# Designs tried in a protein design run: designed miniproteins, single chains, continued (5). Part 13

Each design is a single chain, and the fold is of that chain. pLDDT is the mean over its residues in the fold that is shown.

## One batch from the design tools (miniprotein)

Design m16420
Fold by ESMFold2-Fast:
Structure m16420 (fold): chain A 89 residues (1-89)
Amino acid sequence: VLVGDDSSIPEEEKKRRVELMNKALEKSKELQAKIDADGKPGLTRAVFLKEVDGKIEEKEFEDPSKTIAEIHLEALKNNEIVAAAQSPL
């Protein structure tokens, strides 16, 4: 849920943000299912989602040196949303 500064933006913009967030949640569930199917502990999978020219672009996580927190921080800086899943150790 987004609040505050977004209150003055058009409804279409708010709807697009909600759709992007919902897509990220669905993608996160898919990534979790893949991790569960592999049965390997400690696996992390992530996909960055960004809206460009009315399309949602997906970029698979490729940098194994980054933590989930760092991945989220980078997505926020780039105006992207991240879908991430991690197997417990």
Scores: mean pLDDT 65

Design m16421
Fold by ESMFold2-Fast:
Structure m16421 (fold): chain A 90 residues (1-90)
Amino acid sequence: DSQLEKLQKKIEELLEKIKELNKDNPELVELLEEIEKQIKDAVKNRDIEGLEVVIDAILKLKEVEKNPEVKKLLDEIAKLLEEIKKILEK
């Protein structure tokens, strides 16, 4: 599905921007890399529950984030993940 591929690519671009902004925080970079892997696995396996776990993790990360630019990127990722979830539910 070209729409699903476009949404995944956009999420990967946003995650990369957050990692670039947080090069001095290796724990956050490692967490974001794990989240990226979980997104890829959930999409590949059409795992709605796995995707919901990732959405929850992103929203929790957003709530504790102090950098407004990173907070905005996390919000955009959560919205794109919700769009992917709607596609997978069909």
Scores: mean pLDDT 86

Design m16422
Fold by ESMFold2-Fast:
Structure m16422 (fold): chain A 100 residues (1-100)
Amino acid sequence: SPMDRVIQQIDRRMDDMTNDIINNNTSISNSTSDINTINTNTNIQINGMHYGIRRIVDQYSRQYNLSSDDQRRVRQRADRRSRIRSGQITQNTNNIINQS
């Protein structure tokens, strides 16, 4: 269905964003031992991902001509999936801090 294709593409974009954030956190940890700097950058990037996902949801909803109900369901599913990725990013940051 169009909604399933939208969700599949959102999942791929979220995975790309999550990997980019994790890779960036690794690069930051190589440049600084300041826990506050690492935490602040993680929060900024998580917020950036959240806003990016909202834009992608809107873009694909328009592209696939989703109904209002399907747009709501896609938004709810994207929010749930985004929270999982945010948890993964937070865990990665905690692992970096604990290894420093």
Scores: mean pLDDT 83

Design m16423
Fold by ESMFold2-Fast:
Structure m16423 (fold): chain A 60 residues (1-60)
Amino acid sequence: SKLAEEEKRKAEAGRLSAKGRKEGDLEYIRKAAEVMNLPLVPESWSAEEAIEYYEKLLLE
């Protein structure tokens, strides 16, 4: 079902955000967000700010 797929995507996004935080790579985080059809943060943001934004968007 759509709900099961959305839950799987959220779990995968959590893993990707953890990896992005370890790397500190804003470009990697933005690319992952684009693939998941999420709003893109501005390039002026830090990787840490982007990760916090996407974690709130996906987990809250």
Scores: mean pLDDT 69

Design m16424
Fold by ESMFold2-Fast:
Structure m16424 (fold): chain A 85 residues (1-85)
Amino acid sequence: SMLMEALQTITAVVRQFKDNPEAQEVVRKAIETLNLILEGASIEEIQNKLDEVQALTAKASAEVRPAGQKLVDKLQAVIDEYKAS
């Protein structure tokens, strides 16, 4: 499922960047996005939180940016699946 892929991606980023503050902030916002989905929050609230993940990713260093973009892509897929339900 897209949810399991998002969780696996978060875990991979945490392991790769455990001591990187920029990556930790991106991961924190990604986890907040997943929690909103699991709580059944509005699509608007979930999308706004994902937009925060995207904004942090865009401002991140070159080493963190690809990992952040992967998190955004996986979370967007979860949101799209949730909208289809």
Scores: mean pLDDT 86

Design m16425
Fold by ESMFold2-Fast:
Structure m16425 (fold): chain A 80 residues (1-80)
Amino acid sequence: AEEERDRRNVLVVKVANLAQEIVDLGGDPERIAALIREIAPHARVRFEDGLVSISFDRPLTVEELEAVVKALEAELARLK
């Protein structure tokens, strides 16, 4: 319950931070959107003034969020 909600919130923040770091390193926002949509097809990714915002039509599960984190970490590693 509360512990699982906290874990989900931590993962949501991690997804946002990873997406922003990828963009800051010159990564493609469209590629970030594509990677997220492989796991969550309903994801909305917006890029404006160098800032990335991500929203979902439904809350993601911890498993889905962990999969998104792994995909974004792999993309970040490719850019470093």
Scores: mean pLDDT 81

Design m16426
Fold by ESMFold2-Fast:
Structure m16426 (fold): chain A 59 residues (1-59)
Amino acid sequence: MSLGMTEIALASAIATGDAEGGVELYRKLLEKGIPTSKRNEEMLEKLKAAAEAGKPVQR
């Protein structure tokens, strides 16, 4: 159930270009013990790449 909320939050960060905020949010969710999926990990990697490269997130 929590995986869906995490995916929506990551997708929102991608859509708004808040790559750093999305990465930080995901980290806090993991810290609270919320499980993740491979899909969520893939979205996180896109956010990390965008933040590190300083480029807009593309979909």
Scores: mean pLDDT 66

Design m16427
Fold by ESMFold2-Fast:
Structure m16427 (fold): chain A 85 residues (1-85)
Amino acid sequence: DEIEELAIKVSLAAAEAKAKAEGLKVNEKTIEGAIEGGKSIVELYKEGKYEEAIRSVEVGLRILEANGAPEEAIETAKKLIEMLK
């Protein structure tokens, strides 16, 4: 599912950007939490909770922008928001 792949990718990028900004190492728990976060966005979308799904991705986008994430990660988050509309 393209939406699931993009949601997990955005969640991982946001977790990595935040960890790097805080001087923390990206560890197994960080990766597991990010994957679960991405799956939660997909679950909201499948349940018809589109506004909540979009809001979750927008939180990730703000984390990416605030922490100087690569443009590709920011563009992926924006693409996912458009797909969830």
Scores: mean pLDDT 82

Design m16428
Fold by ESMFold2-Fast:
Structure m16428 (fold): chain A 67 residues (1-67)
Amino acid sequence: MLDPEAFYRRALEALRRQAEELLKSYSKEEVIKSLENYVNQILPSLSPEEAAALERALAEVKAELEA
């Protein structure tokens, strides 16, 4: 099993990759909404530590998109 920091790093990379792909066809606002919906769908199936790491990764990607 990945530790929480390894999980965070992989989630961050996956969300960045997904955002980059979606930005080819969608606005920044639509991409943010898509990522939020995706994360919210999977949060209930994760451990508390994994959920916290995924929420941190989402916050980081959203900050990058809003810069």
Scores: mean pLDDT 82

Design m16429
Fold by ESMFold2-Fast:
Structure m16429 (fold): chain A 88 residues (1-88)
Amino acid sequence: MSLEEIRELLKDPNKEKQMEALTKLVRLLRSPDLEVRIEALDIIYEALKHPDPEIRQKAREILEWALTDPDPEVREHARKLLEEYEKE
């Protein structure tokens, strides 16, 4: 599944499809490809602005979990996204 398909699932009015998108993003954060993990974080940041508070809460938890990623570049990107979210 492409990252664009995951973005479409997040825009779907069906909550189960939105939750499926978040589950797929968690799997992408375990990808051996650094670029894929960074792109997944950007989509998680988009989910922080979702109208459903349960989707926003889960997206925040996933973003905070990414602060513990073994790769310092992933941790730094997640930290910057969380900082931007908290400033707004």
Scores: mean pLDDT 82

Design m16430
Fold by ESMFold2-Fast:
Structure m16430 (fold): chain A 61 residues (1-61)
Amino acid sequence: SAADEARIARMAAGIREAIEKHGELGLRLAGKDLGVPPSHIRRYVETGEISPALRDAILAS
């Protein structure tokens, strides 16, 4: 839905800000907070590819 896509975009912005401020630590903290492996966060920020696990975690948060 449009609301889900807006929520994903907002979370993506927060993840990018955390990485900009804290580098690799920001990425790892985002993964821990969402309960998703850091590799899923890294792939998303590098390629825009969202895993089902990452999508579900964002929408459940």
Scores: mean pLDDT 80

Design m16431
Fold by ESMFold2-Fast:
Structure m16431 (fold): chain A 67 residues (1-67)
Amino acid sequence: SEERNKRAARELKYLKDAKNEEEFKKKVKEIKEKEGIEKTETEEAIEALKRGVDAAIEKSKRRKEEE
């Protein structure tokens, strides 16, 4: 987890210089090519956050209907 956090920090420093979403995507692709990885730590974190939010919303809706 520490090494993953360090990788994410390096990625964020590089990605922070992106001026728009298209440039951000290009920089993400560059990281993937340089590191030889299929998905960056940043992409995994974004996907995990989105899934967590969607799951929380779904659970909240079901709970309100059952109450």
Scores: mean pLDDT 75

Design m16432
Fold by ESMFold2-Fast:
Structure m16432 (fold): chain A 87 residues (1-87)
Amino acid sequence: MESALLETSAQMNLIAAEVSKALGDNEAARQSYRAAVENAKRLAELGDLETAAELLKKAAEGLKELGDEEGAKEAEELYEEVKKEIE
């Protein structure tokens, strides 16, 4: 239940980030991508590693495109950690 809500929240944050980016609101897009990273991190903690990895990869790519080097690094590091747990 909580895992499904976190997945939905992360997907909604990714959609919000893409919409904000398309509208030129880079700050709103950055905040939405970072929120998706937090949701994905919680999903990984609950054991939903495959979904968390996909969400982290998408958020990292978006943060890189926005020039948020710090956020992109955090998301990429979490992605690599989650991928190692999946094998």
Scores: mean pLDDT 84

Design m16433
Fold by ESMFold2-Fast:
Structure m16433 (fold): chain A 59 residues (1-59)
Amino acid sequence: ELKKKLEELEKKRQEAIDYGNKVADETGSLDVGMAVAAALFDPATRPAAERIIEAEKKR
């Protein structure tokens, strides 16, 4: 079943990338899109995603 979870993670990764691209297109910010994609794929990456979003907002 661990192998099935790995396949689900791969699907989630591709889905997150697709959604991140859509967010980047709608917001006009690649950094925000990438941050959203990372957070969707792996919640553990939220701190890194938050830093990217914060940096984009500050500058």
Scores: mean pLDDT 71

Design m16434
Fold by ESMFold2-Fast:
Structure m16434 (fold): chain A 75 residues (1-75)
Amino acid sequence: DDERVQRLLEQATRESGDAIVEAAREAGLDADAVRARLDAGTPLSDVLASLPPEAAARAQERIDEVGRRVAEQLN
């Protein structure tokens, strides 16, 4: 079901973006500015690279969790 797969990928993209924004907020960064960059179409990898290493690692851990949940839902 292409619609189901597309919906899961869209949800994963949103959750990955949310993980980056939350990691930025937890690090005391301007989370609204990070969200604005994602909304403007800045690649997730570029936004991650702009974060401090600790915040980037926290965001990546959450993105990995999103990937695991998507894999589980596909089976």
Scores: mean pLDDT 81

Design m16435
Fold by ESMFold2-Fast:
Structure m16435 (fold): chain A 70 residues (1-70)
Amino acid sequence: AALLEQVREAVATEEPAAEDTRSIEERLREAIAAYRENKEAALAAGLPQEEVDRLDAEAAAIEAWLAERR
């Protein structure tokens, strides 16, 4: 997905701006938490279950990647 590709590219370029007081890892964890909070709203808005399943798989891949970086 284009959004996750942009996230991975931002992490790879490793430039947390001075204005951003949070690490990239913290921002990714917050993004995953926000996705989970918005998942029910997205389904209610008509997002197909197949798309939700794909996003869940992508979120799990990001979580596994974050666990590798411990």
Scores: mean pLDDT 67

Design m16436
Fold by ESMFold2-Fast:
Structure m16436 (fold): chain A 106 residues (1-106)
Amino acid sequence: MSEELVERLLSILERLRGNDKAMEMAADIAARIYRGEPLEKVKEWLDEKAKEYGFSEEEVRDLHEMAELLYQLKKEKDYEGLARVFRALATPPLVIFAEELEEKLK
């Protein structure tokens, strides 16, 4: 497990927690990366939605960093780290993805 990457992701989620739209975006980013969407395509989608929702420059930077860190965890096959982040997002689809990843660790 890439503890440093996971702790950075959890810190981003805590900053975004006060914004329901930003948390919704964070969950969608996680699902897209889990499903194998290319990072560049996720970033393009993120930039379009950030403009639509009127996110701050700080929120946009945090969402971009989150996408990059999640992509890195997936590339490294850090299933334990991905499962921790997906559980922290606490949406039903990501909880199921976390369970699938945890099964690969058994």
Scores: mean pLDDT 83

Design m16437
Fold by ESMFold2-Fast:
Structure m16437 (fold): chain A 95 residues (1-95)
Amino acid sequence: MFAAMAAFAAELRARGVPAEALPPTVEAYRQALEGGAAFVVIAMPADPTPVQRATAAEIEALAREAGVPAVRVVPETGEGRDEAIAAAERAHRLR
C-alpha cells in the first residue's frame, strides 16, 4: 500500500501538484490537516477489513471538519484515481 501511495504522490508532483505519501494512520492524516493540507487521498485495498474501513471513515470525518476534500482510491483497481487527481488539481489551483 505505501509504495502505491508513494507512486501516486510522485505522479501528482509530476503534474505540478505538491503531494506527499503518508502512513495509513489517523494520526498522520490529522498532522497533515493541521499542517494545512489542501486535499487528502485515502488508499484502500480492494477488500478492506472492518478496521481499515473504520480508519478511512475517521480520516474522512477529520477532513470534513477541516473543510478539506477527501477521496478514497483503490490503487489495485484504479478506482477513485481520476476523482483524486481532479480534486488535488482543483485544491492546488484555489491556493
Scores: mean pLDDT 75

Design m16438
Fold by ESMFold2-Fast:
Structure m16438 (fold): chain A 58 residues (1-58)
Amino acid sequence: MEYVVKEDAVVEGLEKVELKKGDRVIEVSDEIAFVQKSPTDISAPVPLKEVEEFVEKK
């Protein structure tokens, strides 16, 4: 499933990841997602639960 960041935020898991409105969030499992800021700029893995409130589906 793919989501789009709807508001700026900072989420923490193994490391700090900054979310910016318009970033793409790619769900890779029921628990883990990656934040893609550009085609070549992908974050460390983040828990999906930590990003759910800052993203929209569709």
Scores: mean pLDDT 74

Design m16439
Fold by ESMFold2-Fast:
Structure m16439 (fold): chain A 73 residues (1-73)
Amino acid sequence: DELAKLPAAELGRRAGEAARAGDAEAAYQWSKALGDQGHPAAASVAGHEARRLGADEAGEAMYRAAQESGSPV
C-alpha cells in the first residue's frame, strides 16, 4: 500500500492537510500509517496541532491512531 511506503514527514503533512479539510477519516488513516512506521509520538504531535487549528474531530482521530499504534519498541 502506498501509505506504508511514504516517508514520515509526508505522512504527517498529509494528515495535517486532511485535518484542515475536516476529513477525520483521512487524518486517522495518515496518522495510523505514521504510527505503524514507528512514529506514534509524531502522530500525537500532529493531532495536537490539528486541534490547536480548530480541527477537533480530526485531531481526536489522530490521537486515537497514535494510541492504537503506540506499542513501545
Scores: mean pLDDT 71

Design m16440
Fold by ESMFold2-Fast:
Parts: sequence; C-alpha cells; structure tokens
Structure m16440 (fold): chain A 95 residues (1-95)
Amino acid sequence: DVDKIIEELKKEAEKNGGTIPLNEKSIELRVYYLTDDEIDFLVEKGLIDPETAKEIREQKKSGVISDELREKLEKAIRTAIDSGDLSEWLKKKFA
C-alpha cells in the first residue's frame, strides 16, 4: 500500500526534524517503491542521468533491480536526504 509507505516516510522525517534518516529500511522503501515522479526528481537534481533513469524504469517492470543499479539509487537517495531536497520535495508533493 503506497499510502502506508508514504505515511511511514513522513513519520521518519518528522521524528528527525524534517530529515529522513539514512537507514536500511528508508533506502529500501525508496528503491523498491520509486515513482516516475521521484525518478524525474533525481534526474532534475543531477543525482542520476537520463540513461540511468531509463534502466531503473526497465528493471522495475521486470521486478528485479541489479546490485549495480541499486547502489547508484542508494547514493542518489542518500545525497537527496542529506541535502534536505527529498524531504522538501515530499512536503510539497503530499501537502
């Protein structure tokens, strides 16, 4: 349930002063439940390139994400969390 995942991420952000903590659960949730809007956000911020975004979309459709692609996503998500950009984007999207 997407709504439950969003609520969990919001609760984690609130608990840490508006910042989503860098932990295995939050990163796994971001990797497995990335929306097209979230992928576009990562490209817009220059955290992944358009070719990487295409690979993510293709692998998500197959139901399997490679370890190499997962590492790229985890780095991008970590950078977005550390900058506060991800928490800011989530607040605007779900306000």
Scores: mean pLDDT 66

Design m16441
Fold by ESMFold2-Fast:
Structure m16441 (fold): chain A 65 residues (1-65)
Amino acid sequence: ADVTAADRALLARLDGGKVPAEIGPAVEAAVKELQRRNDLLVDGIAGPRTQIAVGQLNQKLRQEG
């Protein structure tokens, strides 16, 4: 429900909330953690559902300062 330092670290690895189409192993690990936290399929692929979750996290960070 709250944004943590871990969430900020994940977003930083995801280039400020914009996940590239091609991802390396470090970004894949961050994507899998984001998927796990948002009850998505944990496959490490930054598909449309994962992109939406990243966008929502970025918006939440903006709201919480």
Scores: mean pLDDT 65

Design m16442
Fold by ESMFold2-Fast:
Structure m16442 (fold): chain A 93 residues (1-93)
Amino acid sequence: GSVKVVFTGPLRLEGGKVTASVKVQADGEEEVVVSFSLYRDGKYVKLATVTKARNGETITVELEGVEPGDEIRVEAYGAKSGKKDTAFARVEE
């Protein structure tokens, strides 16, 4: 199989939170781990993790502690194959 992840919409700060939505394409995987991280001070800080995401699923999370212009990294990891994909999106200013 393959693992792919894409953001389904823009990231905007609303009420101190950013709602992030991604679509997972993971044909042949039984379980996908989706992690959302913010890049700060030379490292990624994990903000949210969804375990047991499935092929074709849209995952939506609320992220706190993010500012306009911040870059959010999402990684989808297929437990069966060990394959992963990464996508990036910036919080709108």
Scores: mean pLDDT 83

Design m16443
Fold by ESMFold2-Fast:
Structure m16443 (fold): chain A 78 residues (1-78)
Amino acid sequence: SITLHPRIQAIAAELNVPQDYLNEKAEALNAYYSDLKNEGVPEEVIDEKLRTVLSDPTLTEADIYIELTLNDIKRAIA
């Protein structure tokens, strides 16, 4: 099993996200978080983005990976 980053786990717990949803998307969520951190996105912005992703039960792993490839992170910092 892939272990979720503690910050993702904390936000998921606050939002009562189902464990099966988290397990299914664990790799994509960890990749998304790591990419935002590596680009230097502020923690407040990362938290807001994670809350948006975790609050939408219709999002797929592909949707999360598309966000990574769009490189919107640079715009959030500017």
Scores: mean pLDDT 72

Design m16444
Fold by ESMFold2-Fast:
Structure m16444 (fold): chain A 109 residues (1-109)
Amino acid sequence: MPAPPSKLFQVLRADAEEEIARLEEVARQRGNAAGLEVADLLRARLAAARTGEELLHLQMIAHGGTVAVEEDDVAFVEEIGERLKAGAPLAELAREAALYVLDVALKKS
């Protein structure tokens, strides 16, 4: 893409921060403790992120968490939290979050 790497990294970081903040807010509104824990774990991973790819993965995981909280899918939120605690690769979690979001969207249409 035509943006310089440093500016692209800043944009991707801001997007990831916004998605994590959205997850935290939705989880707080719904009293979902697992969702709040996932948001905290994602913030720790965000602080350690060094690449745009990691930031895209974090954004996707946060979005999947928000969708799961909105669907009251406690099992999916808890699974993501446990895997984040276990140090699971962000790419793997992002792929699963993307598939989850698509599955939920298809069931609603």
Scores: mean pLDDT 85

Design m16445
Fold by ESMFold2-Fast:
Structure m16445 (fold): chain A 91 residues (1-91)
Amino acid sequence: KISTHKKLIQHYLSLPLDILRETFVYKFESTLKGYEKGLITDEEIAELLAEYKVLSEKYPNLLPNELEEQILLLEEQLKSEIEEIKQQLTS
């Protein structure tokens, strides 16, 4: 999983910014909707948030403000899980 996430981050960073925003916004919205329905686990949403944290260090305005607000709420709930996964992604 971590190897796959690292490759996805490298792929995202190789995309034109407009394509990256479109692709990542779509992935984020669909995953959040799945999480609300109980189809996505806390681990899976934390993995996505960790990817976002790595990407946002290079592109601080990657996601729309509406999604950023939802992300901040989830970050408070899953802070430790996100940080652990982020550290694995950056090591």
Scores: mean pLDDT 75

Design m16446
Fold by ESMFold2-Fast:
Structure m16446 (fold): chain A 92 residues (1-92)
Amino acid sequence: EEEKKKKEELKKKAKEFEEELEKLKKLKDKEEVEKLREEVREKAEKLNDKEALELVEKAEKSPLEEQIELIATAKSRIDALELKKEAEELKK
């Protein structure tokens, strides 16, 4: 049950982030996309998540549309890891 609620919350956050990226995609604002990529990269480095870092590196070499999708995937993964770490801190 608790896992189901956390999955629902992560899905909602992923959808909201995807909507934001779709707006950036329409505006073709490469600087904002690059800023989001760097933010996700810094969080991935802090969490030491190699998979998220690989997604960010692949995004840098990809066309804008694929870059946005890869950043969204990495962000969803990072959000899940942050939520897990928060739960562990509460448990001690």
Scores: mean pLDDT 73

Design m16447
Fold by ESMFold2-Fast:
Structure m16447 (fold): chain A 67 residues (1-67)
Amino acid sequence: GEARAQAIVDAARTAAEMASSKEEAIRNVLLAAKTAEALGRQATSPEDRAAYLAAAQENLELAEELR
């Protein structure tokens, strides 16, 4: 749950920093946000759901910063 949500955020941030283009960085971060949102919908605990939704929101905010 929470550890996986944090790993998604950390991986997306690292991938954005290493991306060859702005378009690639935004695409990868948006994909990470969609993945976190999907995991949130499948989560059975409120705590895991909140963690995944927070990870999705953080990635959406990162994508906007990259525009």
Scores: mean pLDDT 82

Design m16448
Fold by ESMFold2-Fast:
Formats: structure tokens, C-alpha cells, sequence
Structure m16448 (fold): chain A 58 residues (1-58)
């Protein structure tokens, strides 16, 4: 999906230093980016859906 590529590329660098095995830390950081207006609510939702899919592979 073209949207998933754009969302991951936009959000992933902004999660630098976040523990990807800690879902609460990832969710908190994504909410911070949303509150700061760096990402859209749609971007945040799509990224967390993708993250939850990949979490089973971590």
C-alpha cells in the first residue's frame, strides 16, 4: 500500500530512541507527534495498525 510506505517513512525517524518492544512508549511518542501537529490523526492510526501487525514479529 502506497500510504503505508509514506506513513512509515514519515514517522519511523521520529521514533529514534524509542523502545519498539514497549507498545506504551511507541503509543506515547505517536500521541506526542500528533499533539505537536507533526503527523495527522490518520497517519497516527495507520502507523499504530501497522505497528500492531509487526509487533507479533518482534
Amino acid sequence: MDLSDGVVERILPRLAGVDFTDREAVVRRVRELLAAGVISEADAREFLELYDEYRSLL
Scores: mean pLDDT 73

Design m16449
Fold by ESMFold2-Fast:
Structure m16449 (fold): chain A 87 residues (1-87)
Amino acid sequence: SRSEVNKLAVEEVGQTLRLMADDPGDPKAIEEMARIAMRTAREMVKLDPSLAPEEARFLERLADYLESLGLTDTARELREEARKLAE
């Protein structure tokens, strides 16, 4: 249902931000979280295509954060995934 999908999105954002706050200087932990976020976004949009704009925006925000840490390749992957979800 839409309410369950929205709950998962809120939990995903909260968990990602918590891990980044706890270990902002660990590139490997951040990269792994980015990969989990991409997989989760794909599955959520597959279940509810109306979430594509919100999930794309989330991945873009995450990409901006990774880019600020020098993780430019992973940020590029996130932006490409966001672009595909928005189409």
Scores: mean pLDDT 73

Design m16450
Fold by ESMFold2-Fast:
Structure m16450 (fold): chain A 59 residues (1-59)
Amino acid sequence: TPYQEFMRLLDVDGDGVVDPEGAKHLMERYPVEGQPIDGVIDAGTHQSIVRLLKEMGLL
């Protein structure tokens, strides 16, 4: 399901919390121009999350 796909991308270790590796994979899948793929949850990661949610029809 879209929800399971979303959780899988953000919660790599399965603890229900977004981790740096999940954030890095999200940025790799939904890159934001001018933002590094470094696993830091910042403005670039936020834009990637918004893009993912819109693509999945959750926003």
Scores: mean pLDDT 62

Design m16451
Fold by ESMFold2-Fast:
Structure m16451 (fold): chain A 88 residues (1-88)
Amino acid sequence: LEELLEEAEKYVEKGDVEGAIEAFRKLKEAVENADADPLLKEASILVIERSIELIEDLKKEGKLEEAVKAGRAAVERAKKLIEQIKKS
């Protein structure tokens, strides 16, 4: 989980929106396969999915700087959720 989160953060810092989306998709799959509380998994998956959709929509509109900003916010939220999953 942490490796994939770091990967997403690196793509966001480089402004690589496509790479960030791919990293968030891999993070979602890793959360789905994690041995954790079902409600925390569902909440985490929903947050990641909504983040991917927002970044994709901003990219489609040509708002790449906004997409990067949304990616940074998504990384921050995912960090908190992953910490909770690890404690469950």
Scores: mean pLDDT 81

Design m16452
Fold by ESMFold2-Fast:
Structure m16452 (fold): chain A 63 residues (1-63)
Amino acid sequence: MENVVQKIKDYAESKGTKEITRSEALKIAEEASGMSLSGAAAEDLARQAAKAAESVGIKVVED
């Protein structure tokens, strides 16, 4: 998740925000890994991406 953490941090800085949505976190994780997931696998990746975002001080919220 190191690569995902860095991409989330860069994305938030580029937007001038400390908050991203769960969908944005999932999309960043999918782009970082080169994967496209659905169902339970997508939910698991979204949870991991949200945890990664929180580890760098970025809040995961709804729009």
Scores: mean pLDDT 75

Design m16453
Fold by ESMFold2-Fast:
Structure m16453 (fold): chain A 56 residues (1-56)
Amino acid sequence: SVIEEVAKILGISPATIRNLSDRERLELIASVFGGGTAEGADRVTEIMERIREDIA
């Protein structure tokens, strides 16, 4: 799952990501993957959409 892949990249447990709010996940993902570029912003959006699907 995307949560497991992101957790592996960040060196944290998937449970940590699942226990965050949507806002806290957005802030975490944006800080790591955003990079201040248009490509980074698109990547953040894609990751967040996939995380939301995994949780739903």
Scores: mean pLDDT 81

Design m16454
Fold by ESMFold2-Fast:
Structure m16454 (fold): chain A 78 residues (1-78)
Amino acid sequence: GAAARGAILRAAAERVREALAAGDVDGAKQIVTDALREAVARGALSEEEAERLGMEVTVLLQSGRGDDALALLERAAA
């Protein structure tokens, strides 16, 4: 449900922020992957929604656009 989606993605955004503050882009990507997998397993996101969101967030993280990646996760949590 929307509440589970919001909780999972907001928690992921906080962990991503911590990883990026430590310079750990690969860790940030793993946090996103794990959170999206949990959201799908709990019925909070479809596999297609998780794949699209994961792709968009990963591109932003790989491009050094961490703030945009965090903003996208927060928007998806709403």
Scores: mean pLDDT 87

Design m16455
Fold by ESMFold2-Fast:
Structure m16455 (fold): chain A 69 residues (1-69)
Amino acid sequence: SEAAALQAEVDALLQRLADNPTLSKEEIQKLLEEIRALFERLAALNPSHRDDVEQTLAAVEQLAEELLK
């Protein structure tokens, strides 16, 4: 499904963040922006999962604050 494909893209970007501690702040910021865009698309496709998507997006924003410290 399209939702599963989008989730796989999110997981791949999150894995890239985890595997590459040498990423610059600019690269981290760009990856997080891409993740946010994918989560907005997921929320649009599955309104019944909107709360879960919003909670995960909030967690990603917290991760962004920690990584950009």
Scores: mean pLDDT 74

